# Designs tried in a protein design run: designed miniproteins, single chains, continued (2). Part 93

Each design is a single chain, and the fold is of that chain. pLDDT is the mean over its residues in the fold that is shown.

## One batch from the design tools (miniprotein)

Design m7424
Fold by ESMFold2-Fast:
Structure m7424 (fold): chain A 66 residues (1-66)
Amino acid sequence: EEEEAKKKLEEALKKLLEISEDKELTEKLLELYEEMKKLLKDNTEENREKARKLADEAEELVDKAA
C-alpha cells in the first residue's frame, strides 16, 4: 500500500541519516524516495507495486549501512 511503502522509506531514510555519513548511500536512498513520490503522483496499481519495490530497495540499503 502507498502509506506503508512511504512510511517504510521514510523510516529507512531516518535510520540511514542517523547511522551513516556515507553520502553515496544517502543520495541513493533520496533518489529512491523521489522516484517513489513521482510514481505515486498518478496512484495507479502499477505505480503502487513499483513504489513497494523501491521501498524494499531502500530497506536493503539501510541494512547494508547498519
Scores: mean pLDDT 70

Design m7425
Fold by ESMFold2-Fast:
Structure m7425 (fold): chain A 77 residues (1-77)
Amino acid sequence: MNDILSKAGASLAPLVSAETLNQAVSIAMDGIEKGLSPEEIKKRVKELLLKAGVDEKTAEKSAEELAKAVEEAKKAM
């Protein structure tokens, strides 16, 4: 699970601060534990990235990749 999220996070690392990256991963992990859909997790991560100053296209792509990783992680649990 962590390896899948770490791979998705690596795509974000050059674009955001380590603190923002850790918050995005935490939102995804918390969403998995609460049973949120990948789509809802994607929306929350995208909003975080936009607030951190990431442009809309990059934020959407990165949030989509992280949501995909979350869906795969849920299948592994």
Scores: mean pLDDT 72

Design m7426
Fold by ESMFold2-Fast:
Structure m7426 (fold): chain A 55 residues (1-55)
Amino acid sequence: SEELDKGLNEAVRAAAEGRADLTEQIERIAKKYGVSVDEARERLQRLLAEGRAEA
């Protein structure tokens, strides 16, 4: 769970810096951690709403 959150936060930072596509990064992370893309996206939205990740 914490590893997934860290991966999602890194994906947001990489996308904000123009180093990666956010959608592609979310798909890779979802596959890596064995969750659905929808679950990864929902978790990212909650992290952004909580201020634990920034886009």
Scores: mean pLDDT 76

Design m7427
Fold by ESMFold2-Fast:
Structure m7427 (fold): chain A 60 residues (1-60)
Amino acid sequence: GSLEKIAALLKKFKDLAKEIVLKLAHGDEEEAERVQKLVDEGRYDEAAKLVLEISKRNRP
């Protein structure tokens, strides 16, 4: 599913996770930092879940 694909992308592109999330969060650095912290801790499934939640909140 979508969550597994996002987790795999975050694991592959660890250094870019914050930059990707900043675009999804429309520049919300606090949410981007939360995702980056989870990625840095190796918590890719939790990071992917948070990315999906941020994406849902910022839908028009």
Scores: mean pLDDT 74

Design m7428
Fold by ESMFold2-Fast:
Structure m7428 (fold): chain A 69 residues (1-69)
Amino acid sequence: SGAERALELAREALATSRDPRVLALAREVQEQLERGDVEGARRAAENAIRDWPDNAELVALARRILEAL
């Protein structure tokens, strides 16, 4: 499912990233998806792109999460 792929992306980011904003997005998406809140996960990713458009790693993760959902 899309949610399963988005959760995989969040878990990969938590294991590999050193950027605190990327880790914060990945943690929030994981928590939202583990409670079944796909809308919350989508909103978190959209907010990340809006708030930090110049953070290339964060924007790339957020876009991949939105594409998966």
Scores: mean pLDDT 89

Design m7429
Fold by ESMFold2-Fast:
Structure m7429 (fold): chain A 66 residues (1-66)
Amino acid sequence: MKLSEEEVRVALTRAAQEPDPARARAILEGVVSQAEREALERALEEQKSRTSDPTVLALLEEAASL
């Protein structure tokens, strides 16, 4: 099952709010494996433009490279 763009945005928001980096990474890996590539790329671009938190940016960059 592939995630919609809206589901990807919700999951990325959840990952950004997760205080445990290992759990945040697990959420991102799940999103990457189930998302449409185009929806994932758009959602990652949007989230990167909204945050200056280096931890969140590192997680989003890791998701983009998976």
Scores: mean pLDDT 73

Design m7430
Fold by ESMFold2-Fast:
Structure m7430 (fold): chain A 55 residues (1-55)
Amino acid sequence: VEEIQKVIDEIVQKAVDDGVKLDGEKAQKIVEEALKSGDVEGLKKKLEELYEEAK
């Protein structure tokens, strides 16, 4: 849980710093799936992809 929150915070902070607006609905679905599965690596990969798509 704590590790998942850290990944979320890092990506959100990076997006804020870069002026990139993340799709909140897509981000929420990615986070919910990671919380259910415990897949921290998948969470990080999907959030990084979402960030790159939002540029």
Scores: mean pLDDT 77

Design m7431
Fold by ESMFold2-Fast:
Structure m7431 (fold): chain A 84 residues (1-84)
Amino acid sequence: DEEAENLFKKGKELFELGEYEEAAKAFEKAIELDPNSPLTADAYAYLGEAYEKLGEYEKAKEYYQKALALDPNNEKAKANLAKL
């Protein structure tokens, strides 16, 4: 889904700008539009990191676990979950 992919890219751009709340919303919407996308594991991993940056560690942990459920080898989710 091109719309979901564009929202994922927008979320990454917002994340790099430090707009973590807006980034999280973009990633959540990308997942809602295409939960079976090849990007969905990465979207969960980025969503987890966005919540971690916002100090919401329990939400971050949940999203990293969701990323790993879809892709056990997701580097971002594995590395960041190990530090929580």
Scores: mean pLDDT 87

Design m7432
Fold by ESMFold2-Fast:
Structure m7432 (fold): chain A 69 residues (1-69)
Amino acid sequence: MEEKIERLKEAVERYEAGDPEALGEMSRILVELVKEGVTPEEIIERVDHPVVRTLAKMIERGLAEGAAR
């Protein structure tokens, strides 16, 4: 988990620097963290950024709707 949180922080910094690939990398890391049982709220507590909050909540909602159907 911690190694993925560190990679997520690096991806956020690249996104802020204007790297267009960083958004896709953030999405991949967030999906892996959620699949490992990390909650979106825990991810947001460790990496507080608007784009991370949006992506993490979207991923959790997608998984919850998939499980409910």
Scores: mean pLDDT 75

Design m7433
Fold by ESMFold2-Fast:
Structure m7433 (fold): chain A 59 residues (1-59)
Amino acid sequence: MTKARVAEEAGEGLALISESVGELAPESREESLETGERAKEKGREVAEEIRREEEERQE
């Protein structure tokens, strides 16, 4: 129910798409996987920041 969860899921979704693109375009596989990992990590970072702010706001 938090915006933080949406950020995490968005990062995971992008990682999944990057993996699929890597299978279709083997020449870009490494770049696709790296992009997916960064998106996933960024999603977690944003999610953690949102959770921190929401805890303060909803108290």
Scores: mean pLDDT 71

Design m7434
Fold by ESMFold2-Fast:
Structure m7434 (fold): chain A 55 residues (1-55)
Amino acid sequence: MYTEEEAIELAEKALKSKDVDEAQELTEELIKGIEENPEAGKKAQEYADKLQEEL
């Protein structure tokens, strides 16, 4: 089950991961969560955009 907090945490881990395989696994988990809870996915995308801007 995906909450907004879980979706954001997965997005953060995926973006900050330096291991491509790990980042891909986390991204797949996130995509599943977005399908189950689109609202959580929206929050995760907003958080991901902020992290990318920081880089």
Scores: mean pLDDT 69

Design m7435
Fold by ESMFold2-Fast:
Parts: sequence; structure tokens; C-alpha cells
Structure m7435 (fold): chain A 73 residues (1-73)
Amino acid sequence: SARERAIERLGKRLGLKEEEVKEIAKENEKLEKELLEELKKVEAESKSIEAATKATADALRRIGDFLDKVLAR
């Protein structure tokens, strides 16, 4: 993740352990901005999931209608 990559970079640069960097990073404005950008990407992914859900529902409805017509014969 973006947050994980930023933590690794800071750790290498400062010679700190990853756990220490995580505590410092909680108040780090740059890492918060990176997290917000990553959250925007997750929101875009959620819209894609909604579109896939609608397509699946439409397909199931058409299959149901077809089966009802075939079985009612």
C-alpha cells in the first residue's frame, strides 16, 4: 500500500524500525495525504463493484424470465 511504502522509505532514510516509523507516521501530514489519495481510489473501485452488481442482477432476472417461460410450457 502507499502507506506501507512510505513507512519503509522513512525507516531506511532515518535508520528507524518500521514500528517506530508507524508511530511517527500517525502524525505525519504527508502520509495522511497519501492515505487520502488511496481512499479515493478505493471509492472509485466501489463504483465499479456497484456496476458489476447491477449487471449480475439484470442477468439473473433475464435467466429467471427465460426459465419461467420454458417451464410453464
Scores: mean pLDDT 66

Design m7436
Fold by ESMFold2-Fast:
Structure m7436 (fold): chain A 61 residues (1-61)
Amino acid sequence: ELTEALRKAQEAYNKGDYKTAAEYFKKASEIAREQGMDEISELLEKEAENFKKKYEQAKAA
């Protein structure tokens, strides 16, 4: 599950789809938290936030 979410996030990023990338990094963060991987969950949550900002910046420009 975690690996699949990360794979989809990476595919979206490679296509420049920052909105979808942010959504899958957020899903991966939630899965990591459920598995007790708190450090990884925090890193993935920050990645989701970074891609969300990129999407919002691109939309606003």
Scores: mean pLDDT 78

Design m7437
Fold by ESMFold2-Fast:
Parts: sequence; structure tokens; C-alpha cells
Structure m7437 (fold): chain A 88 residues (1-88)
Amino acid sequence: SAEELIAKGIAAYKAGDYDTAIQYFEEALKIAVEEGNLELEIRALMGLGYVYYKQGDYEKGFYYAMRAMFMAAENGLVDVVMQMSIEL
């Protein structure tokens, strides 16, 4: 599930395996979009933003974080962004 992929992405991120974390978050994002699950889409986008930032790709990091924040703000889900930030 997208939730399991997000959990795996977070675990890979905490282990410093950023390439593996990106793969899990990208797959979670695809599933979340297909299912129309905005919460999981926001969480996957935030995960990608944090990983790219950690790799020094600040442009991609900002891009994904901006997409997550904009989607959260438009849908009343800003708390999802906050919770995901705490989990990372």
C-alpha cells in the first residue's frame, strides 16, 4: 500500500539511503494519485522534498515541498505536512 511505501521511505531516509527513499516515495506518490488520496499524496511529496534537500538538491527539495504545502493549504490538510515533518 502507499502507507507501507511511505513507512519504508521514512526508514530508508533515516538510514541515509536517500536513493532508496526516493524510489519508495515516488511509488507511494503514484499510488496515492491513482487512489485520489490527498493525505498520502502530501506525505509522499514531503518525503521527496526532505530527501532531495538532504542530497543537496535544494531546487527539487523546494519544488516538492512547495507542491505539498500548496495542496495541503488548498484542502485544509496543513496538519498532514506538520505530522510528516515530525516523522522525518
Scores: mean pLDDT 89

Design m7438
Fold by ESMFold2-Fast:
Structure m7438 (fold): chain A 78 residues (1-78)
Amino acid sequence: MEITAPELTPEDIEEARKLGIEVIKYEVETEDGKFVKVELKFRTTRKEHYEEMKKLEKSLEELKKEGVDVKFELEYVP
């Protein structure tokens, strides 16, 4: 059963920035198409974006259970 890793490309980060999400930190390392390290820090002024980013946090917790080094920080500043 292949779990498709979430696609965290530089283009996705640029799209988030265009939507008003500030990307403070983005560090992703992969080995053989699998995540080894994910370190993300975002700031958002919109509650809708905050709630969507909290869903990403849950997906990253699953990666952490698989042995990925995960750090995720999200700030909400209205």
Scores: mean pLDDT 70

Design m7439
Fold by ESMFold2-Fast:
Structure m7439 (fold): chain A 100 residues (1-100)
Amino acid sequence: SAEEVIQRLIERLELIIEKLKERLEKEKDPEIKELLQKIIELYEQARAALEAGDLEEAIAKLEEIIALYKELAKLKPELKESLEGEIEYIEELIAELRAV
């Protein structure tokens, strides 16, 4: 049960990382590129923490991603609603991890 939840979360993070890498390739704003690169790095660190069984470290990385998404929303207000949805999704992932 717990291992199955963690494996599904790892797979979800892998899909998010792939989509963010595609977005990064299309982004022209250097400040936004730096934030996207940092967000991708934190997701990769969260995935690695989950693979290592370090749930507390994974949660900490996901919380750092939420902070960066809030910063990105300030730079790109047109993405605010989309980013709020991404934040809610990450908060749900954190809740699932805390329940394990």
Scores: mean pLDDT 86

Design m7440
Fold by ESMFold2-Fast:
Structure m7440 (fold): chain A 56 residues (1-56)
Amino acid sequence: MREEIRRLAREAGLPDEFADGAVELGLSVEEVRRILEALPAMVAAGRAAARELAAA
């Protein structure tokens, strides 16, 4: 399962250390996949909020 988590992290552009951390935390492949699926929306929301704060 570690190699599958590393593959998912690599495909998402994250370092192998992220995959190693997920394995150490006992996260499953499905849990890691769900986190990676949520990341783009969270990043986009954070960037939008930062732009609004800068414009104020």
Scores: mean pLDDT 72

Design m7441
Fold by ESMFold2-Fast:
Structure m7441 (fold): chain A 74 residues (1-74)
Amino acid sequence: SMEIKEIEERIKELEEEIKRLEEKRRELEKELEKETDPEKKKKLEEEILEIEIEIGIKRIELGVLKLILKKLKK
């Protein structure tokens, strides 16, 4: 079984990874607002969607780890 400290460390890593992905998504959304080329818009929308999927997966992992942590704490 993973020790409490290892779970807390992984939670911190996931929170930082999610934060970086949200920052990257925000920058791509700003680029999308300024873009007039339909081909480039589609590429930006696809990149944003990929980041949103990755955030979703990491948020699920974060939720699972937080539930495990609650179960391990008295």
Scores: mean pLDDT 87

Design m7442
Fold by ESMFold2-Fast:
Structure m7442 (fold): chain A 75 residues (1-75)
Amino acid sequence: MMEEAKEATERFKELAQKAKENPEDGNLVKEAVAAGDEAATLSASTDEDGRRLAMEVQLLKKEVEALYQATQAKA
């Protein structure tokens, strides 16, 4: 369970990094946000360490969303 949460979180961080490199790519941002939601759900249901990971995932997800919003506002 915790290993699955960590793997989902790692996958999300990888997608989030790609989205930050390509913030104009709405499909990539959407996939990153969806992966973040899954990772946060899995992490939050484990223990204290998992809740910490869930918070970190939510913060990074908001950062990716903010970067995407900035590209949309400028375009």
Scores: mean pLDDT 77

Design m7443
Fold by ESMFold2-Fast:
Structure m7443 (fold): chain A 76 residues (1-76)
Amino acid sequence: KEKRELALKKARELGLKIKKELEAKGIKVTSRVGEVDGKAIAVVLADDGKAIVIRADGDEVEIEELSKEKAEEILK
């Protein structure tokens, strides 16, 4: 039902929050959001070569720090 839409919205909101926090520190970032394997995914790519991946599945949320290269493979 609407749970998948809520999970996608949650992942997007968390990704945007992290993007704003990194930008406040002077780090240039881009944010992407999508759905992979039925889970909502948000990816924040930092210009310093780091990336933060947010996976949301209902009430569960996982935040992981990866390399930019690995994070880009998740959505593309």
Scores: mean pLDDT 74

Design m7444
Fold by ESMFold2-Fast:
Structure m7444 (fold): chain A 84 residues (1-84)
Amino acid sequence: AEKLFEEALKKWKEGKLEEAIKLYEELLKKYPDSKYAEEALFNLALIYWAQGKYDEAAEKLKELLEKYPDASEKAKEFAKLLGL
């Protein structure tokens, strides 16, 4: 999980948004209960929002809030901005 998370973050920093998305999605599929899963969901929502994919961003935030009710205040504020 850590390796996929670090590679996804590196791709995002390089502006390779599509590659970052694929790595975060792979992390969530293979390691859904890892400590990186919450942040991967949040980062996916941010990347989708940055791409103008608002429905996908809202979907990832909803999944995050349903699975992690104690999610960070940043995630909750972002969900509020998306009308969740």
Scores: mean pLDDT 78

Design m7445
Fold by ESMFold2-Fast:
Formats: C-alpha cells, sequence, structure tokens
Structure m7445 (fold): chain A 60 residues (1-60)
C-alpha cells in the first residue's frame, strides 16, 4: 500500500541521516571510547525505529 511505501521512505531518510553521523565520527578518528558509546546509542535508535516500523506494518 501507499502507506507502507511512505513509512519506508521516512525510515530510509532517518537511517541515512544516522548513518551519515556514524560515518563522520569514523572519518574524524574520534577516540575509540567515544565512538563506541555514540555508535551504541545510534544503533539503539536504529533498532527502536525498526521495531516501531514493524508494529506499524503489522497494523496495516
Amino acid sequence: SEELENLKKEYEERLNKTNDEIEKLLKENTPQAELDAKNAELNAEFEKFKAELAKKVEAL
């Protein structure tokens, strides 16, 4: 459905922004401890986003 396509686009845009942030941290040679902490936080947000999308898809 179009609703499903719209939800996917929103998630892809959010994921791209988050991935860009992680890549910037990697390219800047951020201290390992800080990189690990931020990467863990961003990954947790990714998993939360995926879980919410899955719930919305199941509801359709």
Scores: mean pLDDT 78

Design m7446
Fold by ESMFold2-Fast:
Structure m7446 (fold): chain A 60 residues (1-60)
Amino acid sequence: AAERSAVANAILDEGEARVKAGADPEQVIEETARRLVEQAGVDPETARSMAEMAVKRALA
């Protein structure tokens, strides 16, 4: 089985790439957070926080 942290990192990397490509940051945060909950087993609160941090990092 894949490590949950590896799955979460892949999802966050995809979110960062989408924002860098010109996607709406708020939409990317919502989509990334949903994927973290569904695919990596992250709770919704933590998933949203992680997605927000990744998007902010991508825009820096």
Scores: mean pLDDT 80

Design m7447
Fold by ESMFold2-Fast:
Structure m7447 (fold): chain A 60 residues (1-60)
Amino acid sequence: LSPETLREIGEALLAMTRALYNRIIEENKDDPEKVEQMKKEGEDLIARTEAEIERLLAES
């Protein structure tokens, strides 16, 4: 795979992760404790996804 293709896949995964995260937050807006936990977990997931994109690019 080309570095360009790997970056595109990574960006698509990140976009999907953000979309899912936003949807779950909206569905749980009436539960502030759950929202706080999900925000922390969502930020961790996004950070891991960004790190994985960098790793894939380094392997190219």
Scores: mean pLDDT 75

Design m7448
Fold by ESMFold2-Fast:
Structure m7448 (fold): chain A 61 residues (1-61)
Amino acid sequence: MEEEAEQLVKEGDRAEKEGKLVEAIRNYTKAYKLYLQLGDIEKAKEYFDKAVELARKLRES
């Protein structure tokens, strides 16, 4: 699961660089959930905040 969470973060970063913000949000949200299951609350919060920030930017655009 930790390797899966890292892969989802990597996919989110790529999607964001490609301008695929919806896909980036989905990948960061999945990473957030996996980090929660792992008990890594600090990383979970980081990717949750990132997904929320991107979602807000999409709605404000």
Scores: mean pLDDT 82

Design m7449
Fold by ESMFold2-Fast:
Structure m7449 (fold): chain A 63 residues (1-63)
Amino acid sequence: MNTAISLAGAEAVRELGLTPEQAAKVVYLLAIKGLSPEEAAKQTGVSVETVERVRELIERYAA
């Protein structure tokens, strides 16, 4: 929706080895739905550590 979300998704694919679909879903659940990292991990099958890293990227680009 905003530039920060788009940049965080692109960086997650590049840095964390997520597919574009996984990165988009994790970003959507964290930034739009406001789920916790644990809930986003459960819904996507991505590890909690990786989801926490995506949250850090969202916050980094939102500043």
Scores: mean pLDDT 78

Design m7450
Fold by ESMFold2-Fast:
Structure m7450 (fold): chain A 84 residues (1-84)
Amino acid sequence: MSMIEELREEIDKLMEEAKELKELARSTGALHLIPPLDKAIDLLKQAKRALDNGNIEEAKKLFEEAKKILEEVKEEIKRIGLGK
């Protein structure tokens, strides 16, 4: 119960972070970052759906894939100077 609630909360938080980064990319003209952010958001939606269907293993896999994409986007934002 608590583990599933924790995973759902982490998915929701990561989705909010991805949406904030997408808005940053749009406002700064870093449009090349939007496709990977959209992919991460779609993976998080799939993870939430898998969790709702009781497929915890699939939800974890999709969450980790989305997290990797988001981390790569955050590194690019640092490189191009948008994070400060």
Scores: mean pLDDT 82

Design m7451
Fold by ESMFold2-Fast:
Structure m7451 (fold): chain A 60 residues (1-60)
Amino acid sequence: KKREEYLKKINELMEEFGKKAQEVVDKAREAGKSLFEITRELVKLNEELQKKIDEIKKEA
């Protein structure tokens, strides 16, 4: 089954998004955004991650 391949791709995406989340927080702080705005950016990032996971499944 292709399940193992997909899980590897998903895990790699999660690691990349973890790094992106840290960058988002750091940049938002530099831009003077409130904690509320930072939270909204992180929510958006999480939604994008789920879209990428779905894309990988459809690619199969």
Scores: mean pLDDT 77

Design m7452
Fold by ESMFold2-Fast:
Structure m7452 (fold): chain A 73 residues (1-73)
Amino acid sequence: MKEELKKKAEELRTQADRYQSQADALNRMAEDVRARDPSAKEAVEQIEKMANSYRDQAEKLRKEADELKKKIE
């Protein structure tokens, strides 16, 4: 049972890392767009909203993984 919960926590962290990587990539894209066209506020905002969505998902998964880890300690 403890090993199963630990494995699930590791899976959740791996998924969170992937979502965070997507958020980071989108944030870099937003910075690139802003640098190339400072007036492209709408495009930057849309990309940042997507990045925020992925970041929120990553945070949720990390919190779930942390809770599972605390239960098996």
Scores: mean pLDDT 82

Design m7453
Fold by ESMFold2-Fast:
Structure m7453 (fold): chain A 100 residues (1-100)
Amino acid sequence: SLLERIKELVEKAKASKDPRELEDHVREALELAYLMIKKNADVSTLEEVRELLEELLKYVRERAAKEKNPEDKAVLERTIDSIESAIKNIEEEIEKKKKE
């Protein structure tokens, strides 16, 4: 399932020592999250995806705070921006579905 693939990609992102590998796995996870929105996933599934991305966001923020290399920090910060944007879009879709 798409949800199982997102869980695997989040785990791979957290296991990635290279910020660029982390970014690549996050990008794939976000693409699948957006695909779930497009395929009209139910509220409970979107809430589970949001929770996974919120935990990932906490992890990446902690890594960015400890990163001393400016280029690697920039990769982590743009990854944070992408995750925050995706969480907002998922929250908006959840709210829309609850009002329908």
Scores: mean pLDDT 89

Design m7454
Fold by ESMFold2-Fast:
Structure m7454 (fold): chain A 61 residues (1-61)
Amino acid sequence: MKQIDALYAQARQAEKDGDLEKAIELYREAARLAREAGDDITESFFRMRVSVLKLEIERKK
């Protein structure tokens, strides 16, 4: 789905820019849209990305 692809591209760009908080928000939106579309695999992927980025933020402390 084009909207999910756009959010994923923006989330990856935020990660490259070091803006992990923005990347988390974009991955959360992508996960929500995947869930609404019934795409459990894509939702799980984005939820995993959110969890990984949250751990990276905690690791920096």
Scores: mean pLDDT 82

Design m7455
Fold by ESMFold2-Fast:
Structure m7455 (fold): chain A 86 residues (1-86)
Amino acid sequence: MKSEEAKRLLEEAAKALEAGDYERAAKLAEEALRLAEEAGDELLVVRAKLLLAEAYEKLGDLEKAEELRKEVLEALAKAAAARAAA
């Protein structure tokens, strides 16, 4: 259920971002990230971090946006390396 709730919150966050409500988008994406992490759903964590990074960038918080993008790249690189090692 947490994964499904996180997906719903991400959909709401994406709509808020498209509507220009960046504060609402950040709040919804942050909640979705928390739920995705609790669920252990790595793809949802990545999606939530990317959406949150975009919201932070629109709000002018470039440092937080860059940190989230770096975390996403590191997670994707780790997953690719694990698959290559098998």
Scores: mean pLDDT 82

Design m7456
Fold by ESMFold2-Fast:
Structure m7456 (fold): chain A 56 residues (1-56)
Amino acid sequence: EKEKLEKEGFEKGGLESQRLAEELRKDPSLTPEEIAKRVTELVNEKFKEIEKKVKE
């Protein structure tokens, strides 16, 4: 039960992070390093949200 919620959350977070990376790559002022950093920050934030849901 908790494992299923965690796995679904990680999969959704991965899809959203990919979409963010694609949008950020369209901005020519952003370097690949900055894009990677922002995507990583989003993934970490989503991971913490998932942990909150599972902890319930």
Scores: mean pLDDT 69

Design m7457
Fold by ESMFold2-Fast:
Structure m7457 (fold): chain A 96 residues (1-96)
Amino acid sequence: AEATLVLEEEGDGTRRLAFAFPGSPAARALAAENIEGMRALGVPDELIERALARAQALAPDTAVVLVESDTSVPGMKKFDPEALAARLSAALSRAA
């Protein structure tokens, strides 16, 4: 299982990343919980919909995870998308 970066946006001191990965039942369940958590934290619906649309364009059964970080906090702007993709891929392999 491999995670693919499908969206990266920076603005107003916030960096947002979206990763697409294989749509196993476990992956879809984790992705759904992540998306609802992001909505509860106030991530704009338009950004969530855009990330989902980009993932859907890759494959119909892909799942999406959203990550938000505050780039004004020391160290947060050094967040490595490749390292997160590797961690997500490892977690998906264990959850399946």
Scores: mean pLDDT 67

Design m7458
Fold by ESMFold2-Fast:
Structure m7458 (fold): chain A 58 residues (1-58)
Amino acid sequence: SKAEQIRKEAAERIKKVLEEMEEKGKKNPNMPLEELLKEMEEMGKKFQEIKEEEQKKL
């Protein structure tokens, strides 16, 4: 139960990051490759942080 709640919280945080990235893409559909790669790297760092917090709470 508690582990399921922790996983759900992490999933919701990941979903929010994806939604923010989608909104950025929608605002700038012609984003340069270099900027796109930078945004993807920042997204990956946020995913890693969320997953590390999830694992610490288990």
Scores: mean pLDDT 80

Design m7459
Fold by ESMFold2-Fast:
Structure m7459 (fold): chain A 99 residues (1-99)
Amino acid sequence: EEELIKEAEKYIKLGEEAFKKGDYKKAIEYYSDAIVLYKQIGKKEYNKKIAEAYRKIGEAYAKLGDLEEAKEWYEKALEIYKEIGDEEGIKEVEELIAK
């Protein structure tokens, strides 16, 4: 479990680095890998991390020009943010969907 947390954190960092470099496809892959690991851990405390990763995947698709795909990932993030009561996350994702 501790090993899975470290691996998920590593994939988040790699996704952030890829996104900053403009490698949006690679960013999507890394964030997706992190989501798989957080889901495997299965603890509610990581739901916010999963929502953040869904939002980042949506942002990456938007950068690639895939606005319809971006919306689907934003909707996945929004569902989790609503479930956990993250008002800031809800607002941020609703603003991204409205664009």
Scores: mean pLDDT 87

Design m7460
Fold by ESMFold2-Fast:
Structure m7460 (fold): chain A 89 residues (1-89)
Amino acid sequence: LELAEEGARLALEGAKLAMKSGKADPTLATAGAISAIGALTTLEYTGDEEGAGRSAVSGGESAKRAGESAGNEEAVKLGEKGAELGRRA
C-alpha cells in the first residue's frame, strides 16, 4: 500500500498551500516541504516505506504548523492527513 507516498504528497501540498497564503512561517513551510520531498526520494531510491513514512510524518506535522501560522485550515488538514498516512506506513 502506498501510504508513505500519499502521506508525503499531502504534506507537500499542505506546505505549498501554506506558503501560497503569504502569511505562513517560512521555516515551518520549508521544513514540511523538505521532509515530504525526502520521503518521496527515500521511496524512489530505496523502497524503504517505514523510513519514508517517518519523513512523511515530519513533513505533515511541519506543514500543519505552517498552515496554523497562516490561518489556512486546508493546509492544516493536508498536513494532518499526511502525518496520519505516514504513521500508518
Scores: mean pLDDT 83

Design m7461
Fold by ESMFold2-Fast:
Structure m7461 (fold): chain A 82 residues (1-82)
Amino acid sequence: NEKIIEAAEYLRKAKQAIADGNIEEAIEYLEKAIEYLETVDDEKAKEAAKYLKKAIEALKAGNVEKAVEYIQKAGELISTLL
């Protein structure tokens, strides 16, 4: 599924942005990943999008460790769709 591949690519970019300390850029990449996931009629894709929304909330609150946990959970779900 091309949309799942695009979501995975944006998730990879978001992880790199977090590692580089570019939190604003990471949020933009996570928002793009959510956009692709929400266009897929799949329960795991919808669940992954919910975890990424929680990750964005955590990043905005300054909770980088919690954001990384949510991103990992979303990534695990996305990997089952690839």
Scores: mean pLDDT 87

